# Designed miniproteins, single chains, continued (5), part 93

Each design is a single chain, and the fold is of that chain. pLDDT is the mean over its residues in the fold that is shown.

## One batch from the design tools (miniprotein)

Design m19452
Fold by ESMFold2-Fast:
Structure m19452 (fold): chain A 65 residues (1-65)
Amino acid sequence: SALEEARRLIEEAREAIRAGDVETARRLVKQAEKALLKSGAPAEELLEAMREISEVYREVEEAER
């Protein structure tokens, strides 16, 4: 499902950050956001996944500083 795809992309983005590959992490988190928006997931699941996406964006910003 698109929700499962978004979850996978979020985890891959976190791994890219840990590896120091900030550009890959940024690309993956954008893909996760697109997959999530297309998922049709219930609002509660959507909000939880969006919260995780926001955390990854914060980690990307920290890695760039």
Scores: mean pLDDT 80

Design m19453
Fold by ESMFold2-Fast:
Structure m19453 (fold): chain A 59 residues (1-59)
Amino acid sequence: SVDELVAALESLLRESNIRPEQLLALLRKEADEARKAGDFETAERLERAVERLEQRYGP
């Protein structure tokens, strides 16, 4: 689920040197690549995760 994905990504932010801005950029790129590949389900899931993380850590 999106909630599980967001929880995993927040754990990654706490346990790694990646900044929230860098993670958001990577997720947006992955969502765009998934959309270009026709994997709309993955793209939408990543986009929703980005929206939730951006509300907490953005811009």
Scores: mean pLDDT 82

Design m19454
Fold by ESMFold2-Fast:
Structure m19454 (fold): chain A 79 residues (1-79)
Amino acid sequence: SVADLLRALSEVQKSFREGKLVLSPESVAILRATPDAVLRALIRFANISKELPEDPRAELSDEEVERLLAEIREYLAGT
């Protein structure tokens, strides 16, 4: 569901800020089922970041989105 996907993204944001991805089994399952194109759009929309941004209006670069997507996918492959 959309609610489950938003919860998964909240877990991604929280754990990135805490220094390492740690996701519930439910969040792992929903993110594994989510296509890369959708996950890229959601990373941009939710402005997911590892550090608190100096400017909250700053747009994520394509390179940063791809780095975050790759890190999430690497975590999912290892779980």
Scores: mean pLDDT 77

Design m19455
Fold by ESMFold2-Fast:
Structure m19455 (fold): chain A 69 residues (1-69)
Amino acid sequence: MEEAFAEAERVFNGFLIAGKVADEIETDLTPQQLLDLYIAAAGAAMNAESDEEMLKKARETVEQGVKEL
């Protein structure tokens, strides 16, 4: 049970880091496009083993998403 809560916390932290990275990369995207970028970045960050790796993966995902728009 404790492991399930730890997993949920990791997912939540991934979203927070993705949000911070997206805020740093200012864009005039629509709410839907911004949400899609956040979800993609959070997903990439959740597979990281450290906050530094999470930040890197989230940043790369947001940059790639913005580049395609």
Scores: mean pLDDT 66

Design m19456
Fold by ESMFold2-Fast:
Structure m19456 (fold): chain A 118 residues (1-118)
Amino acid sequence: EITLTESGGGTFEEGGSLTLSAKITGDVNSVFKVGWWRQRPGEPLKHVASIDLFTGEVSYAPEVEGRFTISYDKSKKTLYLHMSDLKKEDTAVYYAEAVSLSPKGKVYRGEGTEVTVV
């Protein structure tokens, strides 16, 4: 019942910055946690950042902490990932994620948006 639509991917220069967006639609009132995951070429899907919408608590993967900022605009129902100080290792497909209260722990992901750092 929840759909996420990512945007903002493309090709970017090392040392640059970008912001990914994900519009969340459907039963957004059931969502208690939102985040970003990524899959680098030849690697498994890994956590990037998340926000607990109930507490406002934010968490980051160690390799992106200090470089990336996650935020959620409740009025726009839009999740953001601001990525700064881009490295070639940030090249990945980025997936927005929402976790539902009903059933608790049900995960929804978008189709992803590709980021290439050159």
Scores: mean pLDDT 88

Design m19457
Fold by ESMFold2-Fast:
Structure m19457 (fold): chain A 61 residues (1-61)
Amino acid sequence: GELKARTARIIGTLVAYELGLSLEQIREVGEKVAEYAREHPDLTLEQLRELARKIAEELKS
């Protein structure tokens, strides 16, 4: 739902921020994780956090 997507965005932004990404990349990770949460409502918050880490690491490379 909408609350889960908003929570996913926050998780994505926090993970990217903690990993030292740029503000632009932080926004991108947050948006991508929120999109995944909307498309895959069965994903847990823990799975979304791991997804955020993978996306952030890909952008950092």
Scores: mean pLDDT 85

Design m19458
Fold by ESMFold2-Fast:
Structure m19458 (fold): chain A 56 residues (1-56)
Amino acid sequence: MERVEALARRAVLEALEAGETDAAALRQKAIDAMVAAGVPREEAERATANLRLAPV
């Protein structure tokens, strides 16, 4: 999951650089990046929910 999390973070950063600031849209970008890497949508949704819950 470490590499998948890195892909999700990169997708969020790219979206922010493109001017996206909506939290729901940023989460969608992270999920899309994970799915593109082969993660099922359900798994990607759980992973992004956990990342938002744990502000490290």
Scores: mean pLDDT 69

Design m19459
Fold by ESMFold2-Fast:
Structure m19459 (fold): chain A 76 residues (1-76)
Amino acid sequence: MKAELEKIADELEERAPKEIEEAVKRGLLTEEEAKEAIELAKKFAEALKAGDMEAARKYWEEMQEILSKAVEKALA
C-alpha cells in the first residue's frame, strides 16, 4: 500500500504542475490560484509518501476548494 501511494505521489508531482500551467494559459486559473494549487499538490504528495492520510485529505480538500472557485469564475 505505501509503495503504491508513493507511486501516485510521484505521478502527481510530475503531472499536476503541467496541467495547472495549461489551465492558466487557457484562462481557467489565475497565476496566484495556480501557485497555491501547485503548493498544495506538493504537500499532498509529501503526506502520501509519509503515509499521513489525515494530512493528505486536508491538503486535497484545500486544493479542490481553490480549483472549484476557479471553475466557478470560468463558468460565471
Scores: mean pLDDT 75

Design m19460
Fold by ESMFold2-Fast:
Structure m19460 (fold): chain A 102 residues (1-102)
Amino acid sequence: DVEKLIELELELLEAIAAGDAERARELAKNTPSISDPEVLIKILERLAEYLRDVWGAEDAAAEVRREVEKFRKDPRSGDSMINAMVLVLGTPVDIALARRAA
């Protein structure tokens, strides 16, 4: 169920943004591995929408979408999917750090 996987990933991102390390580790352990590239692409697109719509991270969301499109054009480009994942996970970390500095 892709929608359930998206729900779990969104809960993980929110836990990271809240600085809740215990909750983030629990969610990461309970999130199943995704081996299907088409499922991973769909999840990354929905996460990019969330970054934009909830946190106003428009630039990060646009970069995730560009990396996903690169992978669609050349599925052998593993770097594109790694870059997308780094952007998705890095955004809530940056938010948590900004909230701590405020």
Scores: mean pLDDT 82

Design m19461
Fold by ESMFold2-Fast:
Structure m19461 (fold): chain A 61 residues (1-61)
Amino acid sequence: DYLEKGKEAYAAGDYEKAAEYFKKALEKDPKNVEALTLLVEALAKLGRGEEAVAVWREFQA
C-alpha cells in the first residue's frame, strides 16, 4: 500500500511525499529492499544525501 503510494508520488516528481511513503513502507516491513532502495533514491533527489547514506546503513539490503 505505502510502497505503491510512494511510487506514484515519485513518478509525479513529489520526492518529499515519495520519501514519506517509502519510509512508512519500510517501517511496516524493514526487509523490504525495494522500499529501502526507493527511499534512498528519493532522498538523493531531494539533495539529502547524508540522510540517504544513514538510512542505507541502518536497514541495509
Scores: mean pLDDT 80

Design m19462
Fold by ESMFold2-Fast:
Structure m19462 (fold): chain A 95 residues (1-95)
Amino acid sequence: MSKEEFDLEVEAALVAMEAAIVKRIYENALKQPDIDKETLENIKKDAQRVLERAKELLERVDSLPPSPRTEQLKAFLENVIKEIEELLKKIDEAL
């Protein structure tokens, strides 16, 4: 494994963790009987930031030579992107 592949895997793991945290914050917010619109807007901004970072990482992985490792990393990031996009859609529907 190259240093670049290793560094990107670490960054991908961190962005996936951030995505999970934002999703958890959203789920906890929905448990409140009176959801604050400002809270949903803030969660949306955090989700958008994570989405932008995940897309940037995917572009960086695409710049590397093809390997089974980079293909797995691309699939991983694509799944993170889909989950965040789904979360953003749910937030917009709740607003």
Scores: mean pLDDT 84

Design m19463
Fold by ESMFold2-Fast:
Structure m19463 (fold): chain A 73 residues (1-73)
Amino acid sequence: MKEELEKDIKELEEKIEEIEEEIEELEEKLREAKEAGDEEKVKELELEIQILEGMKALLEGMKAFLEKKLKEL
């Protein structure tokens, strides 16, 4: 059962890294939209970033919970 927790933690780490990369790409697009004065695109990108940051926080919370379980074994 310890191997299952370690696998789940690693899968969460990989998903977190993927989301971080997506956020970075959206932040670059957001900078370009702000420079262009495209207020509608800025709002859309800010919302997408907020959603991804929320997903990342949830996954980080799940990872912390699983890491705590693993340490208690």
Scores: mean pLDDT 85

Design m19464
Fold by ESMFold2-Fast:
Structure m19464 (fold): chain A 96 residues (1-96)
Amino acid sequence: DDLLKQTNLLKAMELGLKDAGYEIIKSVELEKDGLRGAAVKARTADGKEIIYAVVTENGVQVASVRYDLDTGKVESTAPRTPEAAELLDELIKKLL
């Protein structure tokens, strides 16, 4: 059953952020060109906000970014394909 091999990417990201003490403000999930992308806008108790976005191909991470909206600091992995970069950018724009 191939459905059991599909990571519920958005749910995993939301649970990880909640475990780290963040409140989920907004989330988006998109599928395009065999890629699955998910992004979350999250907030700490003191009002600091982040965007965390991940793109996967067959359950493997092929692009990610964490954007700190208060400091402007960006932590990212280089996208493996132009399609992964495009989907990552689209996800971030939907949360802005």
Scores: mean pLDDT 78

Design m19465
Fold by ESMFold2-Fast:
Structure m19465 (fold): chain A 90 residues (1-90)
Amino acid sequence: MKEEEERRENEEDSEVFRRHMSIAIEKAVIKNKLLKLKKEKKELSKEELEELKKRLEELEKEAEELREPLEEAFKRIEERVREVGKKLKE
């Protein structure tokens, strides 16, 4: 019974980490695109610039929403690592 609950918690934690990494990668891609445009002195249309800015704001909001779940997931992983370490003690 407890093993299935631990598996579900691990899956939920993995999903939170996957979402966090996905957001971080997408933010990096958008920021790199904006940096490239600045270096090439190419002006994006106002619509494209607004879409990129809006997407960044949406990603920042999602990152803030994930902040508490991420902290909780990290604490759970840290505690699991500590418990495994204690069991592996000679």
Scores: mean pLDDT 74

Design m19466
Fold by ESMFold2-Fast:
Structure m19466 (fold): chain A 59 residues (1-59)
Amino acid sequence: SMETIRKQLLLDLLQISAETSRFLAERMKETNPELAKKLEEDAERLEREAERLREQIEK
């Protein structure tokens, strides 16, 4: 269905966004540790949202 296709695309985008946030967090870890911490928190949130969408696609 179109809804399933849309959820799959959103899942892919959320995974890319989470990976990008983790990459930026690692790069900023020494120069701006507070921002790095917030980026890690963003990555965790995006990863959790991706897992929720994955559950919906599988069920």
Scores: mean pLDDT 86

Design m19467
Fold by ESMFold2-Fast:
Structure m19467 (fold): chain A 101 residues (1-101)
Amino acid sequence: RPTVEEVVRRLLGEFILELDEKLSKAKTPEEQKKAAIDVLNEFRERLLEAARELGVPDEFIERMKAIVDEAIKKIEENPEDIAGVLSEFARRLLELAREAD
């Protein structure tokens, strides 16, 4: 059985590649904001499904959801700092994944 950290790290890698592709096609700050939020929403769905399949306790699943939802809110409020928001998001999520293992 893979660890929660291993699965989260894999999903974050997939997230970064998808985000980079979509941002490379985004011509305006508004398009960049939409791309980042869309990819985060897709990531949230995959993350929560994977966490449930791994048998992660509901408390950790709710905390994972909160981390993603906070990142989406921060990008909505400050679309100029997508990179900073996502760096902190990835760090917090990986720390939580290690705690869940």
Scores: mean pLDDT 86

Design m19468
Fold by ESMFold2-Fast:
Structure m19468 (fold): chain A 58 residues (1-58)
Amino acid sequence: SDRERVLEILREAGATGSLEFLRELVDRLTAAQVRALTAGVPPAYSPEAEARLEELRA
């Protein structure tokens, strides 16, 4: 799924945490953010995705 692709991108970009935890974070992303990330916008370079990940990580 698109969310599984985002999970792979997060892991490749150096996101830390368990696979299960990262899946939960990805599930909480908006559909628009998921689509943007799967379109080749890595989380580290997207201000929206970065802010969302920071919010979810606290």
Scores: mean pLDDT 64

Design m19469
Fold by ESMFold2-Fast:
Structure m19469 (fold): chain A 110 residues (1-110)
Amino acid sequence: EKLAELGKKGEVDEETIAELVEALKDEDPVVRLLAAGALGEIGQEAAVEPAIEPLVELLKDEDLVVRGAAAKALGDLGHEAYIEPLKEALKDPELEEAVKKLLEEALEKI
């Protein structure tokens, strides 16, 4: 919640984006979940290019809920660069059905 609040307060700079990107690599899945949500929320106010690759990597996260949060964040950001990574993730036959649904919903938002 604090990470999401930071994004909403309008002082989103490169340092804040870098901190959220670093949080996407945190050992705690709750921290990764919150960071992905915050990045999705702030996409309109700041450049999100540094977050693209880390968010795409989270689509392969070991935690199912974190994978879903990454898919939702990419959809909420609505950036055209996310279309091909999301389509590529959908080609994985080992991907869980719930995550596939979230990826499809993300593609519809872009």
Scores: mean pLDDT 69

Design m19470
Fold by ESMFold2-Fast:
Structure m19470 (fold): chain A 67 residues (1-67)
Amino acid sequence: SDSEELALAYEKAGKIYEKLGKYLEAADAYEKAALIYEKLGKKDEAAEARKKAIDAFSRGLKQVFFP
């Protein structure tokens, strides 16, 4: 489905942003993926994407406040 394909695209974008060290952008991408999975009833995928978003956000905050 279009929504599932979009969620996968956001997950891929998040992984690319992480490789680039753009953790806040990665967190945003993973959060968008999690929201889509949640709407699709894919609870396990939503939980995994949300965990990745939280982890990326924490790393991004450390870059901003403790470079």
Scores: mean pLDDT 87

Design m19471
Fold by ESMFold2-Fast:
Structure m19471 (fold): chain A 92 residues (1-92)
Amino acid sequence: APPYRLPALDYSKSMKDYALALLEGLLAWLRHEGAPAEAIAVVEKGIEEIRKVDPDDDQKALDVLSSTLQRLMDLLSPEQRRALRAALFAPA
């Protein structure tokens, strides 16, 4: 079993809180899997950028999250991309 649990989308929480939890879980997963330092740096930068977002600005939080995930996918091998997709979309 993975050493982390990715949060389900919870509409009672801000998108900023969800994005932070998701990226922190993803960072733990990347470190566990021995991902390239460049991939880890992308997620760390994404976390820093999300922390600067206004809690009421759901669109900005989504934009930072989607940009971070897109950059991460560009750095991963096809095998790592499949593993990430499975981790993100695993049933609860």
Scores: mean pLDDT 74

Design m19472
Fold by ESMFold2-Fast:
Structure m19472 (fold): chain A 98 residues (1-98)
Amino acid sequence: MEEKIEKYEKEALEAARRAGQLTGKEDWIVKTVEEAIKLIREGGPEAADKALALVSRVAQELMRLADENPEKRDEIRAAVREMATALGALAGGKVKLQ
């Protein structure tokens, strides 16, 4: 389990850095994703809800920036999908409701 957690955490942070570099918001995106990872690691439904809210905020802003930057749109969208997939896998492996 730990190896999978480390892999998904790394994938999420790499996608966050790429999205940040594409949009000029690297520090904010990476910090927000790190906060989401910490919440997922803490576990429980409240932490999961807070993590989802943070990820949704980043995804919404990145999708807005993708629409404003058509040359980078596909790359930004790919980074958003990669982040969401990695964080979702991390949450499913770590967070339990019962």
Scores: mean pLDDT 77

Design m19473
Fold by ESMFold2-Fast:
Structure m19473 (fold): chain A 76 residues (1-76)
Amino acid sequence: GKELAEKAVEKMKEALEAAKQGDYEKAAKLFREAQEYLKKAVEAGHVEEAEKAAKEMQELLKENEEAYLAMLKGIA
């Protein structure tokens, strides 16, 4: 159960790492996977774990703003 929320954070870290390496297509795909795992955690009833994961993901995006903006361009 908690694993879904943990996977969301893991995929977000992988997405940011791919973006830092200049692989924005891979970063965009991993970012979408992170969002899917977060959604699945909520759907499974793990709302508290999902909220914690969402906060961790938001902090990662804030700490890696340039990589995040590059990913957003890849998603668009």
Scores: mean pLDDT 81

Design m19474
Fold by ESMFold2-Fast:
Order: sequence, then C-alpha cells, then structure tokens
Structure m19474 (fold): chain A 90 residues (1-90)
Amino acid sequence: FWEEIEKEYEEAKKGLDEVFKTLSPEQQKRFEELLARLEERFGEKVATLVLYYLIQGDLGAARAVLLFYGAYMSDEELERLRKEIEEILK
C-alpha cells in the first residue's frame, strides 16, 4: 500500500520537475505560483499528484487522488485548473 503510494508521489515529483525544466522563465514562475497555491490548500503530496495528472489530461486520476486523501475540489474546479495549466504550458 504505502510503498506504492510513495513511489507514485516520487514519480509525479520527477515528472513535474522534467516539465518545469522545459518551460520559459515566465512559464516557470506561473507554474511555481500554481503549485504553491495547491500546496497551501492541500499539502505538497496531494498538490504534486493532482498537478501531475492534470498535466497529462487525466481528470479521473486527479479526482481519485483528491478523494483518496479526503481533499475537496469540484469537477468544475478541476476542469478550470486543467485549463489554467494548459494556458501556462502554451
């Protein structure tokens, strides 16, 4: 259980770092601000996992993470967050 969850978190963290390295300085700042906002609301682990799955367009996985950790975000908020991520990555 917990070993697989820890591995998933480490993979998500690495995936976000790789994406971040491909961004312009302006995009990096917006990405850091978004991640910080999510970390303040949900904590580092949930924020990292949700952002990682939303970058991949996997709303189902992002929702599953939120439900598993007892965090609350509506489907509408998740879709809005996905669009915000798409705007940052353009």
Scores: mean pLDDT 81

Design m19475
Fold by ESMFold2-Fast:
Structure m19475 (fold): chain A 64 residues (1-64)
Amino acid sequence: MEEEKKKLEEEAKKLEREGLAAYAQGDYSTAAQLFREAAELYKEVDEEKAKRLEKAADTMEQLA
């Protein structure tokens, strides 16, 4: 389980970085989607970070 959680966290971090890249390009719709996907993975490993990314996705949707 701990090894699986590390893999989920790694994947979530990758999606978070891709979301930030989309945001930097002004692609708010893609950024929102990527932040939501990262949040789903974080729910199993870091609930607080998952909530933060869900809020970020909501903000991105408002900008799209």
Scores: mean pLDDT 81

Design m19476
Fold by ESMFold2-Fast:
Structure m19476 (fold): chain A 64 residues (1-64)
Amino acid sequence: SKEEATELAEKGAVAVATGNRELALKYAERVKELGFEEAAELIKEAAETGDVSLAVEAVRLTAE
């Protein structure tokens, strides 16, 4: 659901912000499994680059 995907994306953003790359990638995969592929790619890019703003955008996409 959108609500579940948004919660997972928020957890992914926190993982990026705290430097936990592996955890962020796990949340990205779960978001992708829920059908939110674009948001999942943003979380994955945020995890690779450390750019939290990409993960924030992923949260916005899942909440729309």
Scores: mean pLDDT 84

Design m19477
Fold by ESMFold2-Fast:
Structure m19477 (fold): chain A 104 residues (1-104)
Amino acid sequence: SGIDQLERTIRHLLAQKTPEAVEDALRVAYSALIYLKKKGKPLEEIEKFVERVKAIVDEYLSPEVAETVKRILDEIYNAIKEGKSIEEIKAIYDRGMEEVRAVL
């Protein structure tokens, strides 16, 4: 499935163990979440994707970086759940990316 391919892409990026690959992985996860929202996918399906990405993050990243990335993913998911606009979700993602860069 497309979701399985996105998970493989995120796993491949994080396995590179570079700051740039962590940023790329968060961008891929964010783009996937926006796609799922635009397609009107059920919140349960979106939540399962977030949980899978969080598991990959825990597998590959140090605890401090992993905690920051997982918190940003949760903030994006909660904004989707609350029905926030694409613009508002992008603002959360942009702020989150700067927070990740600070701990890389």
Scores: mean pLDDT 89

Design m19478
Fold by ESMFold2-Fast:
Structure m19478 (fold): chain A 86 residues (1-86)
Amino acid sequence: DKLIEELEKNYNIEELIELAKEQLKEAVKLGKITEEEAKELEELIEKAKEGNKEALIYLIAALTYLLLGKREKAKEYLEKAKKILE
């Protein structure tokens, strides 16, 4: 996945946290997610920001696919992030 490679290569953890928060805000604004989904994503970003760059990248991928209306693809990346953060 070119998105995963790009995020890993060009962004540090602080930049990824900012990007994830901005994408979450945009997804809520555009009605692409529910309030419950937004809360879950906020909690996962909070956990990942403690130094888990891989989980942040997967959360950003999930948010990107949600913004594109690809809910099943987004769910796949969300589950990957959750598994890392267990």
Scores: mean pLDDT 82

Design m19479
Fold by ESMFold2-Fast:
Structure m19479 (fold): chain A 72 residues (1-72)
Amino acid sequence: SAEELAQQAIELAQQALELAKKLGDQTGILTAQGNIDEARRAKEQNDLQLAQQALARAQANLEGAKKWLKEK
């Protein structure tokens, strides 16, 4: 459902936020906060398309952060 996808997006964006905070990545913090806000909006509007977009963005950003960390 849209609510389930949006909730998953919120959780992944929160993981990215915690990682960015740990790394002192100010740009990453701002990006993750924006993704959380987008996912919360999708949940409030019960919008399946917005929830899918929010989930995809949260997944991509978290995976990018993890890869960057491993290559250092």
Scores: mean pLDDT 81

Design m19480
Fold by ESMFold2-Fast:
Formats: C-alpha cells, sequence, structure tokens
Structure m19480 (fold): chain A 72 residues (1-72)
C-alpha cells in the first residue's frame, strides 16, 4: 500500500489532510492487508497528535494494537 500522498501532507504540515488520507488507507488496508493496516493506524495516530486531537489519536493507537495482536 502506498502512503506517499499522506506522508507528503504530513511533511508539509497539513496534518488534517494527512489524517484524512491515513484514515482512508487504514480502513481499506483492514480488508486487504493486516500488516499495512497497523502501519496506517499508527501514522493516523501521529497526525492526530500533531492536531492536538488526543482522543482520536488514542483510538487510532488502539486500532493499530488490535490489528498487531491479530498478526501474532
Amino acid sequence: MDYTEANKAFEEGNYEKAAELYKKTAEEAEKRNLEQAVIAWENLAKAYEKLGNYEEAERARKKAKEMKEKLE
């Protein structure tokens, strides 16, 4: 899965757009590739932290942990 657009938005300081793109990739990855879903949810949490949206960041981290547990 390609995170190029989301990563570019994050690097440019557009954390709102980065969060939107990471969320889309995370939700899509849950149905196709669990390993990619973990990465996308972790990146989404980072974007939300930059926005000061700590509740959404915590939810994204929990999602990443749940997906990671399924890999074990």
Scores: mean pLDDT 80

Design m19481
Fold by ESMFold2-Fast:
Structure m19481 (fold): chain A 80 residues (1-80)
Amino acid sequence: GKVIELLKETIEKIRKGELSLEELREILLEILSDESLPKEVGLRLIGLLLRIIGAELEGKEPSREELLEELEEILELLEK
């Protein structure tokens, strides 16, 4: 599915340091626009998006390790 493919690509780009926080926010918003998205996944993505925005407003970047961990957990929920 489109969401699973986007998440896998996003995780790999983050691991390679090839993804900006701006690009990450746009990808998360695109995934959230998918009407077939499970409610639990949608809520986790909203929480992650707010966490990213909150960090940027405080003049800091969120932990890359914490971003990867949450995205990998979301991917597992979508693959089950």
Scores: mean pLDDT 82

Design m19482
Fold by ESMFold2-Fast:
Structure m19482 (fold): chain A 55 residues (1-55)
Amino acid sequence: MSPEELREEAERSRRAAEELRERAEAETDPRKAAVLYTAAKILEVGAEFLEKLAE
């Protein structure tokens, strides 16, 4: 993968994480909210990993 492709993938993951955080904030079930926050965190960690690979 090119560094540009890795950066684009990282940006997509960050956008997906942001959407999951917004869903978590709107979620009334604490367990479902926790799952959404955890998924967002996993995507953020993945984005950081891809950004490091792109450098």
Scores: mean pLDDT 83

Design m19483
Fold by ESMFold2-Fast:
Structure m19483 (fold): chain A 60 residues (1-60)
Amino acid sequence: GPRLAVAVAPFPATTPDELAVRPGDVLEVLEEVDENWVLARNLATGETGLVPKSFLREIP
């Protein structure tokens, strides 16, 4: 099944490759790009982009 996470802190996104998230947003983790960043999709908006792992908590 999809790898899901919830945003626990607001991330404002400052570049076009980044995804802005707000606390409570549910995301699908598409790829781990490095130790600190994931490529994710916001399930409510369908938007994709880079989010810091520290702003997310995995959903079982």
Scores: mean pLDDT 85

Design m19484
Fold by ESMFold2-Fast:
Structure m19484 (fold): chain A 54 residues (1-54)
Amino acid sequence: MEEEIQRALEAAKEALKDGNYRAALTAYRGILQVHPDNEEAKKLLEEAEKKLKE
């Protein structure tokens, strides 16, 4: 993964750990806007969405 995408992904994971699911969701969507086939971001986006629905 490119350096920029990796940093964005790590920031999104930290937001998810903090329970800030909305921020994590937004960050994953941003990653997918640049790399729509990034499988890790797609999976984590789904996880963040499930957390928001709970």
Scores: mean pLDDT 76

Design m19485
Fold by ESMFold2-Fast:
Structure m19485 (fold): chain A 57 residues (1-57)
Amino acid sequence: KSQLELDKEIHERLLKLTPEQYRAFLEEIRKRQAELGRPLSNEEVLKLIDELEKKYK
């Protein structure tokens, strides 16, 4: 997928998250970015969303 297609998919999937999943997403983004010393890629963001969807059914 192109970066534009990944951005669109991220946006659509974030809108489908519950408030609890979205809070966990923001916390994990901050944690992982701090650990890496860089922003997450679109592919890494999608992987994180997949993990949170599995955790919070």
Scores: mean pLDDT 79

Design m19486
Fold by ESMFold2-Fast:
Structure m19486 (fold): chain A 64 residues (1-64)
Amino acid sequence: SSKGIALGEKLGELERKLGRPPSAEEVRELALQVGLSEEDAEKVARLHERTGDTTAAGTYAALL
C-alpha cells in the first residue's frame, strides 16, 4: 500500500538519524503516524522485533 511504502522510506530515514536500527516501539509509532491501523502497525512492529531487519519490515508494510 502507499502508506506501507511511506513507512519503509521513513524507517530508513529514522535509522540514519538514530545511527542504529529502530526499536519495535519506534516502528509501531511511525506506522501509526503514516496512517496504518493499530493492527497493521502491531504486525509490522512484531516482524521487526523478531528479525531486526528494517528493510524486511518496510517490505512487509508495503504489502498491507
Scores: mean pLDDT 79

Design m19487
Fold by ESMFold2-Fast:
Structure m19487 (fold): chain A 80 residues (1-80)
Amino acid sequence: LDRIKQAILDTAQQVLPKLLSPDQAQQVLDSLQQKLNQSKSLDDVYQAIASAVSQVGQVASDEQTNQFAQALAEALRQAL
């Protein structure tokens, strides 16, 4: 589980600065990290990812939001 959490965080840290302002990227990263630290199951990780994607969707375009969602989904698949 910890390896999966780290892969998701590493991917978010690489992708978010390309899509959002520094302040917005940091806010999403902090929220995602907090939710992942509280996650005790793979289902909790899915919920943390869904929450982060929703947060990005409030400030970014649909294309940027989809790019972020796909990056996290791929990171999750590679970590499994």
Scores: mean pLDDT 82

